# Designs tried in a protein design run: designed miniproteins, single chains, continued (2). Part 19

Each design is a single chain, and the fold is of that chain. pLDDT is the mean over its residues in the fold that is shown.

## One batch from the design tools (miniprotein)

Design m4634
Fold by ESMFold2-Fast:
Structure m4634 (fold): chain A 73 residues (1-73)
Amino acid sequence: MEKERKQLEEENKQKLEESKVVVLQSVSDAGLAMARASETLGRKNPSIRADSQAIAEKARKKSKEFEEKAKKL
């Protein structure tokens, strides 16, 4: 039936949107890991400490933005 086929197509679209949420959450987690690695590198190398801290702060901010986008999908 045409209505049944339309239901399956709508379900597939819903599953695709749900997959986007998982991807955004994974990217957010990766960003936090990157921030921590940057902070550790700056601690070991004083010449780049300020730059590493700035990069870590930016990565944390971007991770928060991706997390919020995931919640709103």
Scores: mean pLDDT 77

Design m4635
Fold by ESMFold2-Fast:
Structure m4635 (fold): chain A 89 residues (1-89)
Amino acid sequence: SMEEKLKEKLKEYLKKQIKEGDEVTKKIAEEMLKMLEEGKPIEEVLRKAVELLAKHKGAPEEVLEEALAKIPPMVEEALENFEEELEEI
């Protein structure tokens, strides 16, 4: 499925961020990778990433809620972009 392929690409990206990222990026990437390995949906993984980013940046609750509302359309866009990438190869 496209979601399974997107999860595999995301896992590869997160492993790179764990190796090469800064301390905050590594912590967020490690948590996201753990959730993906536990079989969590991409939307839930991205919600957790946004919550962790907001916590590290000291974002207000309103900013966090706005960011969380953008996750479903972002997942849809990511799946569409992944489909386009597959068509080009």
Scores: mean pLDDT 71

Design m4636
Fold by ESMFold2-Fast:
Structure m4636 (fold): chain A 79 residues (1-79)
Amino acid sequence: STKELKEELEKILELLKENKKKVEEEMKTLDEKKKEILREIYESLVRMWIGILNSIYPKANEEQKKLLDEAIKELEELL
């Protein structure tokens, strides 16, 4: 349902935003090579979620597409 989709998208965005803060904190103590690896891992995780949302987009109704557009935009801003 649209309500369930909204709740799941909010949970995913909250989790990934918190993970970004943790990654940024951990990067303060890492060398440049390890920072690159950690950044790539985080960006891969974000891109995976963007891919999942894009894969369900064609099957979504207009209200759900609006929620997906907003979530994808916020995920892209994390990259």
Scores: mean pLDDT 88

Design m4637
Fold by ESMFold2-Fast:
Structure m4637 (fold): chain A 80 residues (1-80)
Amino acid sequence: SDKKLEEIREAVKKGVAEARAALAAGADPAALLERAVKTLKESKDPLERAYAAGVLLGLDNPEYASLTTGGILWAIGEAL
């Protein structure tokens, strides 16, 4: 539904914003990466995966682009 897709979009945006804010505050990029990757592999909640994908987008690491895209697409599929 449009409402569920909007919730996914907001979760991704929140992940991006919080990752960027954390990096600006001196957070360890490796620790943020490890948490986001774990959530994308283990969580069955589409909003948790969307948020974690947003964190990976905020970290801007091309090595994790496929995992990030896959996480967003999975969350969209579960929300439809």
Scores: mean pLDDT 82

Design m4638
Fold by ESMFold2-Fast:
Structure m4638 (fold): chain A 66 residues (1-66)
Amino acid sequence: SGALVKLLGEARVAMLQQLAEQNVAIAKEIKEKGVFDAAQRAALLRQMAAQRDALNAQIAALKAAG
């Protein structure tokens, strides 16, 4: 049914938003704690930013389709 499809879409968006928020929190900790050398930290932050951008793009696509 249309109502179930909409509910599942909204639940998927909420889950992806939570993952994106967790990514931001982890990236902030990596940046602030200095646990890695500068090159390793930069590489990890770039990888995490790319993953977050992909999550945000997927969220936007789902919202546009709904």
Scores: mean pLDDT 80

Design m4639
Fold by ESMFold2-Fast:
Structure m4639 (fold): chain A 89 residues (1-89)
Amino acid sequence: SGAEEEERKKKIEELKEKFKEAIKNKDWAEAQQLLIELAKLGASKETFKEALELIKKAGGPENLITQILLLMAEKNKDEEAKKELEKKT
């Protein structure tokens, strides 16, 4: 139903804002947990691309970057993510 879809979108937006805050605070453990929650809610590939850009710009840990790339490759079928993941393996 439309209401169920709107609730999901609202939760994704809330998690995106929390993720931005975690990145600002360099709370990598919180950022990782928020990524898992975003993936469970079916966040778009665009959401994960934004997350990847934010973590890279902030100089976040390589394991978190790899987790985002894996989520994009497996959940969102992103070719750029697959190629970048291949370079890191």
Scores: mean pLDDT 77

Design m4640
Fold by ESMFold2-Fast:
Structure m4640 (fold): chain A 76 residues (1-76)
Amino acid sequence: SVNEAMREVTKILEEYEKDPSVSLEELKERLEKALSKHFSKEVAEEAANMAVELLEKGYSIDEVGMKVGYFLLEAA
């Protein structure tokens, strides 16, 4: 479900914020793996790419989680 997927996304984003050793590439891989449990490979990859791109643009973890959540609600 979208709710279960978003719970995992939030956890991964919070872990990334707390651990500066985690690269954006590692973050993307973690998000893709988690999302692939709930969505198609294509949707999981697009959502993970969106999260990384938004973080690179300087969006906060909270804003990234919200935008990814809206994307996943439309994809479900």
Scores: mean pLDDT 84

Design m4641
Fold by ESMFold2-Fast:
Structure m4641 (fold): chain A 95 residues (1-95)
Amino acid sequence: ERARRLARGSREDAELFRTLAEKYPDIKELFEKAAQYSEEAARHLERGDYDTAARNLEKAAQYLKEASEKGPELKTFFDRAAARYQRAADEARRL
């Protein structure tokens, strides 16, 4: 159940990040990379590859952290998302 919830959340976030990439072209690449790694994490969670999923969640967190530094308008959103992804990675490793 926990793995399924993490996978669903990561997939929903990937869709959100792609929508935000369309609105904020200056940081579009960072949103697209965060979306890519979020989708990969969801696929690995669904397959039971929790260590690989955790690494992909950490990659997404890194891109979100970089976006917080380059996009001050959305800094609070990015900082919260990066922290949430780091916690999700830690949770995936405990599965």
Scores: mean pLDDT 82

Design m4642
Fold by ESMFold2-Fast:
Structure m4642 (fold): chain A 64 residues (1-64)
Amino acid sequence: SVLNNKRSLKEVEEEIKKAEEELRRAQERVDNAKTLEEQLDAASELLAAAVRLSVGKREKKLLE
């Protein structure tokens, strides 16, 4: 979309920072998980954060 170019850049940068924080927390949770259930739950969070980060970085490149 070509709407809100200025908002898009700043918003995307904020989303990237949020996703990076979520990613780090999820990675630590995976590292500390001792049961399969905990690992699956943490892996789900990790995947979600990684997807958000990837999408955010792609959007940022398109806006640059």
Scores: mean pLDDT 78

Design m4643
Fold by ESMFold2-Fast:
Structure m4643 (fold): chain A 85 residues (1-85)
Amino acid sequence: SLAEEVRRVADKVEELSKKAIELAKTGTPEQIEEADIYVALALIYVANAELAVKRSPNPTQEAIDALERARKAVDEAVKAVDEAR
């Protein structure tokens, strides 16, 4: 189902975002660059999930909630990496 697909994406985005935040906390330039790669991957997953939800004629609240969870996770990672620069 769409909800199951978006939930799997949200779980993956949360995992990638957590890795990016952890790398950003180390403060080395090399690890900040690696964190940027994890953020880029998370953003691709979010973009694909957003497209899937937009193409659905009747997205469930579960799918919408999972997408919002993914967006929040990547936003936190983007902020953490930006602040570490």
Scores: mean pLDDT 87

Design m4644
Fold by ESMFold2-Fast:
Structure m4644 (fold): chain A 98 residues (1-98)
Amino acid sequence: MEAEEEKRTKEAEEEAKQALDRVKKLGEEGVATSPEVMEKKYQESEKIAEDLREKGLEAFKEGDEKTARVYFQGAYDIRSEAGFYKAKAQRAFAAAAK
């Protein structure tokens, strides 16, 4: 039982890490292009965060609290990272408009 929970938790950790790396790339692309592209990349990142949150809720319903916490933390980290890049893009584009 514990070994199966550990496998699931490790898979969730890998999935959350890959999702965060993807969101960072989306953010950097948004900052490098335009406000419109940044908005699209931000929306894609929000969708990724919501997907992880739903997986966390499912794990929680199944009694796998450890895996649920990994997914919920991953969703939170993604939203924080996406927000950071959106703010960074807004500042960069405002400076360029001077």
Scores: mean pLDDT 83

Design m4645
Fold by ESMFold2-Fast:
Structure m4645 (fold): chain A 80 residues (1-80)
Amino acid sequence: ATVTLRSSGGVTLSLRDAETGEIKATARGELTVELTEDGTYYGVATGSGGVHRSEPVELKLGEHYLVTGQSGKAPVITRV
């Protein structure tokens, strides 16, 4: 799956594996990464508003997802 991470407000965004907690990508600003396997992932936004975690989302090969993060809010993962 193609995943674009987009952070604002000085937030550090990470994309993590829901089973292992392994960090697959980390971004300040914008970063696009390729995930090589189907799986369940969640976003973590870290900034001045604390640490906020998204609900886990199933990501599928061949799909594109946008992960958005801003200070004080849980990241949002959307299929685009």
Scores: mean pLDDT 82

Design m4646
Fold by ESMFold2-Fast:
Structure m4646 (fold): chain A 94 residues (1-94)
Amino acid sequence: LKEEALELLEELLEFAKENNMPEEVIKLIERAKEYLEKGEYEKAIELLDEAARKASRWIAEKGAETGDWEKADALEKEVLGIVSKIHKLLKELM
């Protein structure tokens, strides 16, 4: 469970970097990973939720700027999918 959640956080971090998400989002994911490694699951979830909210806002802004709502929708689904899986694993650890 913890190992699987760490793998998913690393996947989310790589996805954010590959898609040039804001540094603020990347830092929040990195901090969530640090707290998860320490066993501070509530704080990891809090940071992950903040990262997801900021990522969603950035994705919506990019969709509006580019008009590429298909790409924006695909990015949003990927982020929320990974975040949802991490939440389920972390809640089982709490």
Scores: mean pLDDT 85

Design m4647
Fold by ESMFold2-Fast:
Structure m4647 (fold): chain A 60 residues (1-60)
Amino acid sequence: LQKEIDEGVELLRQGVFKTTKPNLSKLSSKKLYEMADKYEKQGDLKTSKYYKDLGDKLKK
C-alpha cells in the first residue's frame, strides 16, 4: 500500500541504505552465529548460511 512505500522512503532519508552494511562487518563473530541459529530455527536456512559465513570470515 501507499503507506508502505512512504515508510521505505522515510527510512532511506534517515540513512538506512540497502547498499552499505558497515554494522554487519563490525558485529562480533559470536553475534553473527547467534543470528544464524535464529534463522535456522525459523527454517530460513539460506539466510542462516549467509550469517554463518560472515561469522567464519570474522573469526579469521
Scores: mean pLDDT 62

Design m4648
Fold by ESMFold2-Fast:
Structure m4648 (fold): chain A 67 residues (1-67)
Amino acid sequence: SDSVSYINQAKKYAQQGDNKTAQSYLRQAEDSTGDTAGRLVAAGDVDSALALLRQMGKQIDEVRKLI
């Protein structure tokens, strides 16, 4: 998924000390996650939306601790 790809890029750049690029990828991960969750809610799949937000939020927070 786009969100997972963006988180992996954010981790890579954070580990390289490129905090600005890492922050940019984290923002893209948040935007992609929000778009996917919004589509799930619109489709009536609230449980999947909440699970996605929880999973991706945890991964985003872990990367933020590196920068």
Scores: mean pLDDT 86

Design m4649
Fold by ESMFold2-Fast:
Structure m4649 (fold): chain A 105 residues (1-105)
Amino acid sequence: MDEELAKEVIELVNEMLKEAGVDQQVRSLEEAKEILLKAAESLGDEEKIKKIQSGNLEEILEVARELEERSRAIAADPDAWAASLSEEEKEKLRKKTEEVRKLRE
């Protein structure tokens, strides 16, 4: 059971990477968990971070499914995704863009 759950997590993370246009595959649960943690941290989702850190494969699989569904939706219609962002999310993106611009100057 645990081996099947780990395989599903790896497959979902590899699907997310394809949807993001990344020509790279993860081959281990540890690599998959690292990608999921980075994705959850970028979203500021503390609950997803906790689930990944718990080491519970069922909780990690739930996070992988949610993040893959999100990636698939973004890849299918990036314009609709951008339009769906809340004012707070738009403000956070604007601030990050300004910080990146400052680093180039």
Scores: mean pLDDT 72

Design m4650
Fold by ESMFold2-Fast:
Order: sequence, then structure tokens, then C-alpha cells
Structure m4650 (fold): chain A 88 residues (1-88)
Amino acid sequence: MTSEELEEKLIERAEEMAKETNGDKEKQEKLLQELNEDAEERREIVAELEATLSPEERARLLRLINELMATKNLSPREAYAEALKQLA
């Protein structure tokens, strides 16, 4: 799994959330703020993994993070925490 796959899942989530707001401007602003926070979390996680883990360990964690974000609709940081529990 690549950083691009994690980003792709985040974009898919953003599109679903945009459809749910059904033109509500206040809800759209809140979701956009949450997405900006998620994007920052994603970048921080990727940078941390690149600095601290081997390429094999990084690939394993990124794969699991992508799966958890896609299936359980978790934030990047929540998915990262859950992934660490499953691999521990």
C-alpha cells in the first residue's frame, strides 16, 4: 500500500460526506474542517512511519490503515491506533 492509496480513501470519504450535507452550508464547513484535520493527521502519520519504521513495517501498517479507514470509516489517527493494536 502507498501513501497515494491512503489519500484516495480520504477523498472517497470526503465525497460521501459532501453528499450527506445535502446543501447545508454549516454542515459542509464542519465536515471540511474535519477533513483538513484528517489530512494533517495523515501527513503526520506518513512522516512518522517513514522516520521510525522499516519499509516492510511501513507497508504493513499503511495497508491496514487504508483497510480500517475504508471499512470502518475511521479517521487516519484512529485507524493508525487500531492498526497498531492488531499488529502488537
Scores: mean pLDDT 66

Design m4651
Fold by ESMFold2-Fast:
Structure m4651 (fold): chain A 66 residues (1-66)
Amino acid sequence: MTLRLTSSSGQSAVFEGWSLEQVRALIAAASGGEVRVVEETADRTVLEVVDPETGELLGTYTVERI
């Protein structure tokens, strides 16, 4: 399985052999934030990362199956 991750800043990365759960765990670890699923379809999942202390939106990520 290959996933493309695109950040709200327009940066993208490709994860070959990764699951959506592994990508979510990576985003959570890298940001220090809480990862929320805001949209999910068969081909696309939209994630929001929020600061668990302030509730501030830290970033939005789109995960696509490629």
Scores: mean pLDDT 81

Design m4652
Fold by ESMFold2-Fast:
Structure m4652 (fold): chain A 94 residues (1-94)
Amino acid sequence: NPALELRKFLDDLIKQTSDLLKQLQSDPSAPQSLIDQVQNFLKKLEDIKKALENPLSPFGQRMLPTLAPLSLEQLKQKLEQEYQQLLQQIQETL
């Protein structure tokens, strides 16, 4: 079930990104710009999840058209790639 897989993927990725954010906030050497990037990505994931759970809400109606060109599989791949890019940037910075 692709919809169930996407929902589970988003839940797992939100948790991983939230945990990553907490780790960066605990590191005094982490630059604020990097923390802001992870916070922005976390917000994006939470916004996508809210739009998918409430597609008929005003927020869902505004957000879902921005995702409309992508299949569920393409959306999952794109979000995973963005997360991996953040991890690489963290490794190169810290």
Scores: mean pLDDT 81

Design m4653
Fold by ESMFold2-Fast:
Structure m4653 (fold): chain A 95 residues (1-95)
Amino acid sequence: SKEEIYEEMLKVIQELSRVAIELAKKRNASPVEYIAIGLLLAGLSFLVDYLYKKNVPIETLEKYLEKLRTILKEAPNMSLDELIAKLQELIDEME
């Protein structure tokens, strides 16, 4: 169950990466912006892995998975800047 939640979180982050790249293409993002997006998503994946290995309660992981799913659902209708802001806000909550 906890491992399944962890795997699903990583899958959602991979889908968010795909959507972020699509949004970046739409606004003709610079190479530097692409690098920044990549680092942000890699950092989010690292943080999820860290929390899982630190054995935080399953309820904590479920809460963050639900937030990730909400962001993913809304992401195609966001600007790139809005998506980055939402991901940064989530990272701050996970600290």
Scores: mean pLDDT 86

Design m4654
Fold by ESMFold2-Fast:
Structure m4654 (fold): chain A 99 residues (1-99)
Amino acid sequence: KVEELKEELKRLIDEAKKALDAGDYETSQELVKRAEEIVDELVKAGDFEGAAEGYRGLSEIYDRLGKPREGAILYTVAGILEAAGDLIRSDPRIAAFDA
């Protein structure tokens, strides 16, 4: 389930970037909306690393779409989620504390 979401998210972000490179802003925005739905599902599933990767990709796309404020917010959220995920993975004792 989570692996399928990550694969689809990566595909949507890659396609959105290609649409921007081609000057197709409408297609890029539609792909971004779908990617946001996948990122939300990853957060709900507890995959903070996958969600962080998604937010970073979306941040870059929003910046290129002329929405730097939205991009900055997503980039900040990605950093927070990645830091939390890295902490959990880097110290198995933290993961075991409530097990």
Scores: mean pLDDT 77

Design m4655
Fold by ESMFold2-Fast:
Structure m4655 (fold): chain A 67 residues (1-67)
Amino acid sequence: MSREERIERLREESERLERELLRQYLAGKITPAEATQRWREGVLELARRLGFSEEEAEELLRELQKE
């Protein structure tokens, strides 16, 4: 899998995670602060699973937060 394919997969999976966390928030299961924290942790974990280093994962997280 190319690096570009891994970045695209990270974006797709981060969007799915965001939708799932929004669903939990609307169901009253988590707060907005908890949703934000879980999304950040989930994105970092996904990046590591896709073969990014911890430093690269943190850089990608910052870029996704700007979008």
Scores: mean pLDDT 81

Design m4656
Fold by ESMFold2-Fast:
Structure m4656 (fold): chain A 65 residues (1-65)
Amino acid sequence: MEEVVVDAGAGVAAGGAAAHEAVKQGLATSFRVDPAAGRVTVTGASREDAEKAAELVRKAIATGG
């Protein structure tokens, strides 16, 4: 299992939603949101899956604010 932490800041809600979609798509096995730290953590079965899940999170943060 590989874990990637994304700094979301104010975009933590959009990042969390994207992390949930990554789990539905099978790119992540789990995720965790830390609103106080402004972070979203995604866990994948492989490094490639975790990075793909993290990319979805980063795109959601960049687009949604």
Scores: mean pLDDT 80

Design m4657
Fold by ESMFold2-Fast:
Structure m4657 (fold): chain A 94 residues (1-94)
Amino acid sequence: MEKIYEEAKKLFETGKKLLEEAQRAWERGDYERAVELFRKAADTFRKAANLYREAIKKASGEKKQEFEKLYQEATDLAMEANALAVRAERKLRE
């Protein structure tokens, strides 16, 4: 269980870095790069969420509540990154 949690945490942090890089690409008008990075961030957060979900099944009490919060955060960030990728893709079509 601890190894699953550590892998999930690593993926979550990687997703956050990809999201920040995507936002920087967007700010400088590099929408092609922004789409790529937002999609990578969304996929990475989905992988983190899946691992947190596995950790929840093996956890109880306070640990389960912690993992449920992290699962929700990862899911929310995956949805946000996907929505931003769609917005960046629309900019490429303009």
Scores: mean pLDDT 87

Design m4658
Fold by ESMFold2-Fast:
Structure m4658 (fold): chain A 115 residues (1-115)
Amino acid sequence: SIVPTPEEVKLAQEALEIAKNVNSLEDIEKLVDKLLELISTSDPELAEGLRQLLENSTPEQQVALIETMLKTAVGDLLEAKRQQGVSQEELQKLNEEYSKLIEETVKRIEKILNK
């Protein structure tokens, strides 16, 4: 398994903090920029491709892409916690909490983009 760098962990944490507080188009843009910055740490070409794809996507496609990027950020955080020696029970709890956060964030984004 690939261990995320401290910078990747920081960017993932910042992205999820933005996600918790999304309530406007400006917040969605801030979230997308942070998620693309995270992806660019390992794959800058993919990050640029995703930026262009988002600009040419329907609201439904944008929601699906943002959800996928959020799941990537959660994966990085859970792997970092696993490497720090966090128990399997605590990792399962964190995964459930992050999954709920993603679901709630995705619903807010969908509502904002379909105004």
Scores: mean pLDDT 89

Design m4659
Fold by ESMFold2-Fast:
Structure m4659 (fold): chain A 86 residues (1-86)
Amino acid sequence: TEEKQKEFLDYIKELARELEEKGLTPEEIFELIKKALKEIQKKFPDLITIKITENSISIEIKPNATDEQLQEILDYFKKLLEELAK
């Protein structure tokens, strides 16, 4: 739904801000997010559709995704970013 998509995008923006505060450049942040989103698409193909190009990211949350499943996706995304940022 539109609300779930907004929550996901807002969460990505908050994580990006935290990475920027840690001294990462916008280009570094974008590459980390892109890598993490590719893993999300691989793990949750039935819940989320992610399209990544060189300059853009498109995210669609499927209507059948529950709030619990969305939280699982967000938690996994955060863990991936932390691992990739090491």
Scores: mean pLDDT 77

Design m4660
Fold by ESMFold2-Fast:
Structure m4660 (fold): chain A 80 residues (1-80)
Amino acid sequence: SLKDEILKIVEEAFKKAGREDELQRVIDEINKAKTLDEAFDIALRHLRELAREAQSKGDVELAKEINEAIQKILDLREKA
């Protein structure tokens, strides 16, 4: 399902960022989404915040990987 694909992309990004401590909270929030559109918005919000954190720390490679995850979510949303 699209929701499972969103969750997989988010999980991979948070693991790469070393933020597994926040992962369950983010998963729970996405799972509580009433619509697919809300699930996309929640995922994008958290990934954009994660990318900003990486950039603020000077981790350019991590920021790039998270931005690639954001693009995957946007591509998935366009096809939905």
Scores: mean pLDDT 88

Design m4661
Fold by ESMFold2-Fast:
Structure m4661 (fold): chain A 82 residues (1-82)
Amino acid sequence: ATEEAVRAGYEAGLAAGGPVSAKMGHTFGEGIARAAQAGNGDLAKRGGEGLYEASWMTGGPVGREHGERAYEAAKRAADAGA
């Protein structure tokens, strides 16, 4: 769950804006994972939602698909961390 959220964040960033965006997505995914591990499922889910919205706005339909997967990964991490 945690590892999946980080990977999905990287992939969403890559789809939205290439290597620099991919690194930002990875870092954001790490934040989601840390929130989930700390038991803050609400923060993890909000982080996933923000990543979804950013990927959609920046990467269009492809960014939206990857952002949706990242949001699902964030929800799974939140649920597993509880």
Scores: mean pLDDT 75

Design m4662
Fold by ESMFold2-Fast:
Structure m4662 (fold): chain A 58 residues (1-58)
Amino acid sequence: SQITMDVWRSIADSSARISSSSDSQSLFDGLLNNIRQYYPQDYDSFSQYVQDIQRRSS
């Protein structure tokens, strides 16, 4: 659902803010794997969102 994906995006935002660069990458990989397995329809959109966060957070 939209609400579920909004929650995952919020988790990704928080992960970017509280972690070092290497830790953030590991956390993002874990999040992407979860979305791929449980929300495959949203994987491409979420993957793009994570890439955009990483670009903006540098």
Scores: mean pLDDT 74

Design m4663
Fold by ESMFold2-Fast:
Structure m4663 (fold): chain A 87 residues (1-87)
Amino acid sequence: SEEEKRNKYVAEGLKKINEHIDKLIERAKTVLDDREVELLRDYFLHRAYETLVKIKNAKSKEEIDKIVEEGIKQMEEDFDRWIELKN
């Protein structure tokens, strides 16, 4: 029961990270060409891997929520930096 509940929180956290990557890629498509979008997608998937590992190893919903929040914040900062460097 507790393990099933934790697995649900892990799945929800992973879903939030993946949905945010999709959102950032859609934003990227408005300012970047297809090749640049694919490079940025690969970059985010690589960075997300570390966040996904942390989520899978988290012991509580509160830890998962914090890891997700930090991961999303880091991706937004990386996206803004990446766009800034292209302008």
Scores: mean pLDDT 82

Design m4664
Fold by ESMFold2-Fast:
Structure m4664 (fold): chain A 108 residues (1-108)
Amino acid sequence: SMEELKKKILSDMDKEINTLLEFAEQLAEFMRKHYNKEEADKFLKEVKDRLQKIKDELIRAVNEGSEEEILETYKKKKAELDALRDELVRRWLKFQIDYEVEKQKKEE
């Protein structure tokens, strides 16, 4: 049914958004501890704003759209989440490499 489809789409997206938010919070904590607090806070706000926009646009489609429009919006928003995940992984790897290099330079 349409109600079951809507519930499943929103539930799936909430799980993915929460997973990405948790990852972004872990990255921001690492940045605050080892780099720059202001940059970490800006990064986390940017990620939260992007996730909220994705959620808002999906909720609008679910409330106002046809089944076809809901599925198309879901696929587009899922792709945006996948792209954001790739960005977060890339940032994490860069921070880990930079941290290791700086740590090695400070050994007596």
Scores: mean pLDDT 86

Design m4665
Fold by ESMFold2-Fast:
Structure m4665 (fold): chain A 82 residues (1-82)
Amino acid sequence: MDAEKVRELLKKAFEEGNPEYFQKAREVIRNSKNPKESVFAYVEVMLEQLKKRGEELSEEELEEVEKALEENIDNVIEVIKK
């Protein structure tokens, strides 16, 4: 349940204003057996936070982001894992 743990850690980062939880979320992704699902969970929470700030993406922009992630998921995972 790495995706759920990533969501919980990011929620704590925003609620407590503690950037350490972003680092912990990335560590969960790096150690995940399914990093793709964990990366999608990370992006989902970030998009939800943008929506709460009134910076939400359009439906078309969301589809473009999801497609770009799916097509470049290996590169995204590699950048996060470093």
Scores: mean pLDDT 71

Design m4666
Fold by ESMFold2-Fast:
Structure m4666 (fold): chain A 71 residues (1-71)
Amino acid sequence: SHMAELQALYAEGKKLLAQGVEAFRQGRYDEAIDLASKAITLLTQAASVPGAQENLAVAQELLRAAQEKAA
């Protein structure tokens, strides 16, 4: 179903976001950039899922922070 597909995208986006946060904590900023970017793509597709917009905002902030550290 469409709802099951959106929920799967949301779950995958949250998983990538969590991995990105861990990469950032470990100083792996290039990996954090890649993971945050992938999470943003999935969470944007799942934007209608409750909690997706909040997680999207977190992923966007992770991307900015990781880019600042990598520069």
Scores: mean pLDDT 91

Design m4667
Fold by ESMFold2-Fast:
Structure m4667 (fold): chain A 91 residues (1-91)
Amino acid sequence: MRIRNGLLEAVRLLREGHSPASIARVLRDIEKVLEDEGAPQELIDKVREYARQAEAATSPEELRAILDEVVDLLLKAGYITPEEAEEIRRA
């Protein structure tokens, strides 16, 4: 599953101390997946904005907050299940 795997990778990169740019890149990959799947433009625009916020983030805590918001957004939009969201939040 492309979106779930991308979010798990983003959390792993954050846990391993990778740069904000690495997290932002994963979010841009998720944006591309949403475009390929014909997601609503409003959802694509929100993920793009979170990718920009991630790139500008100055702390791991800020990056984690951004990832939590992306998980909630994608859960609400139906692109991940509640079980997948819980798995990502636990990672």
Scores: mean pLDDT 85

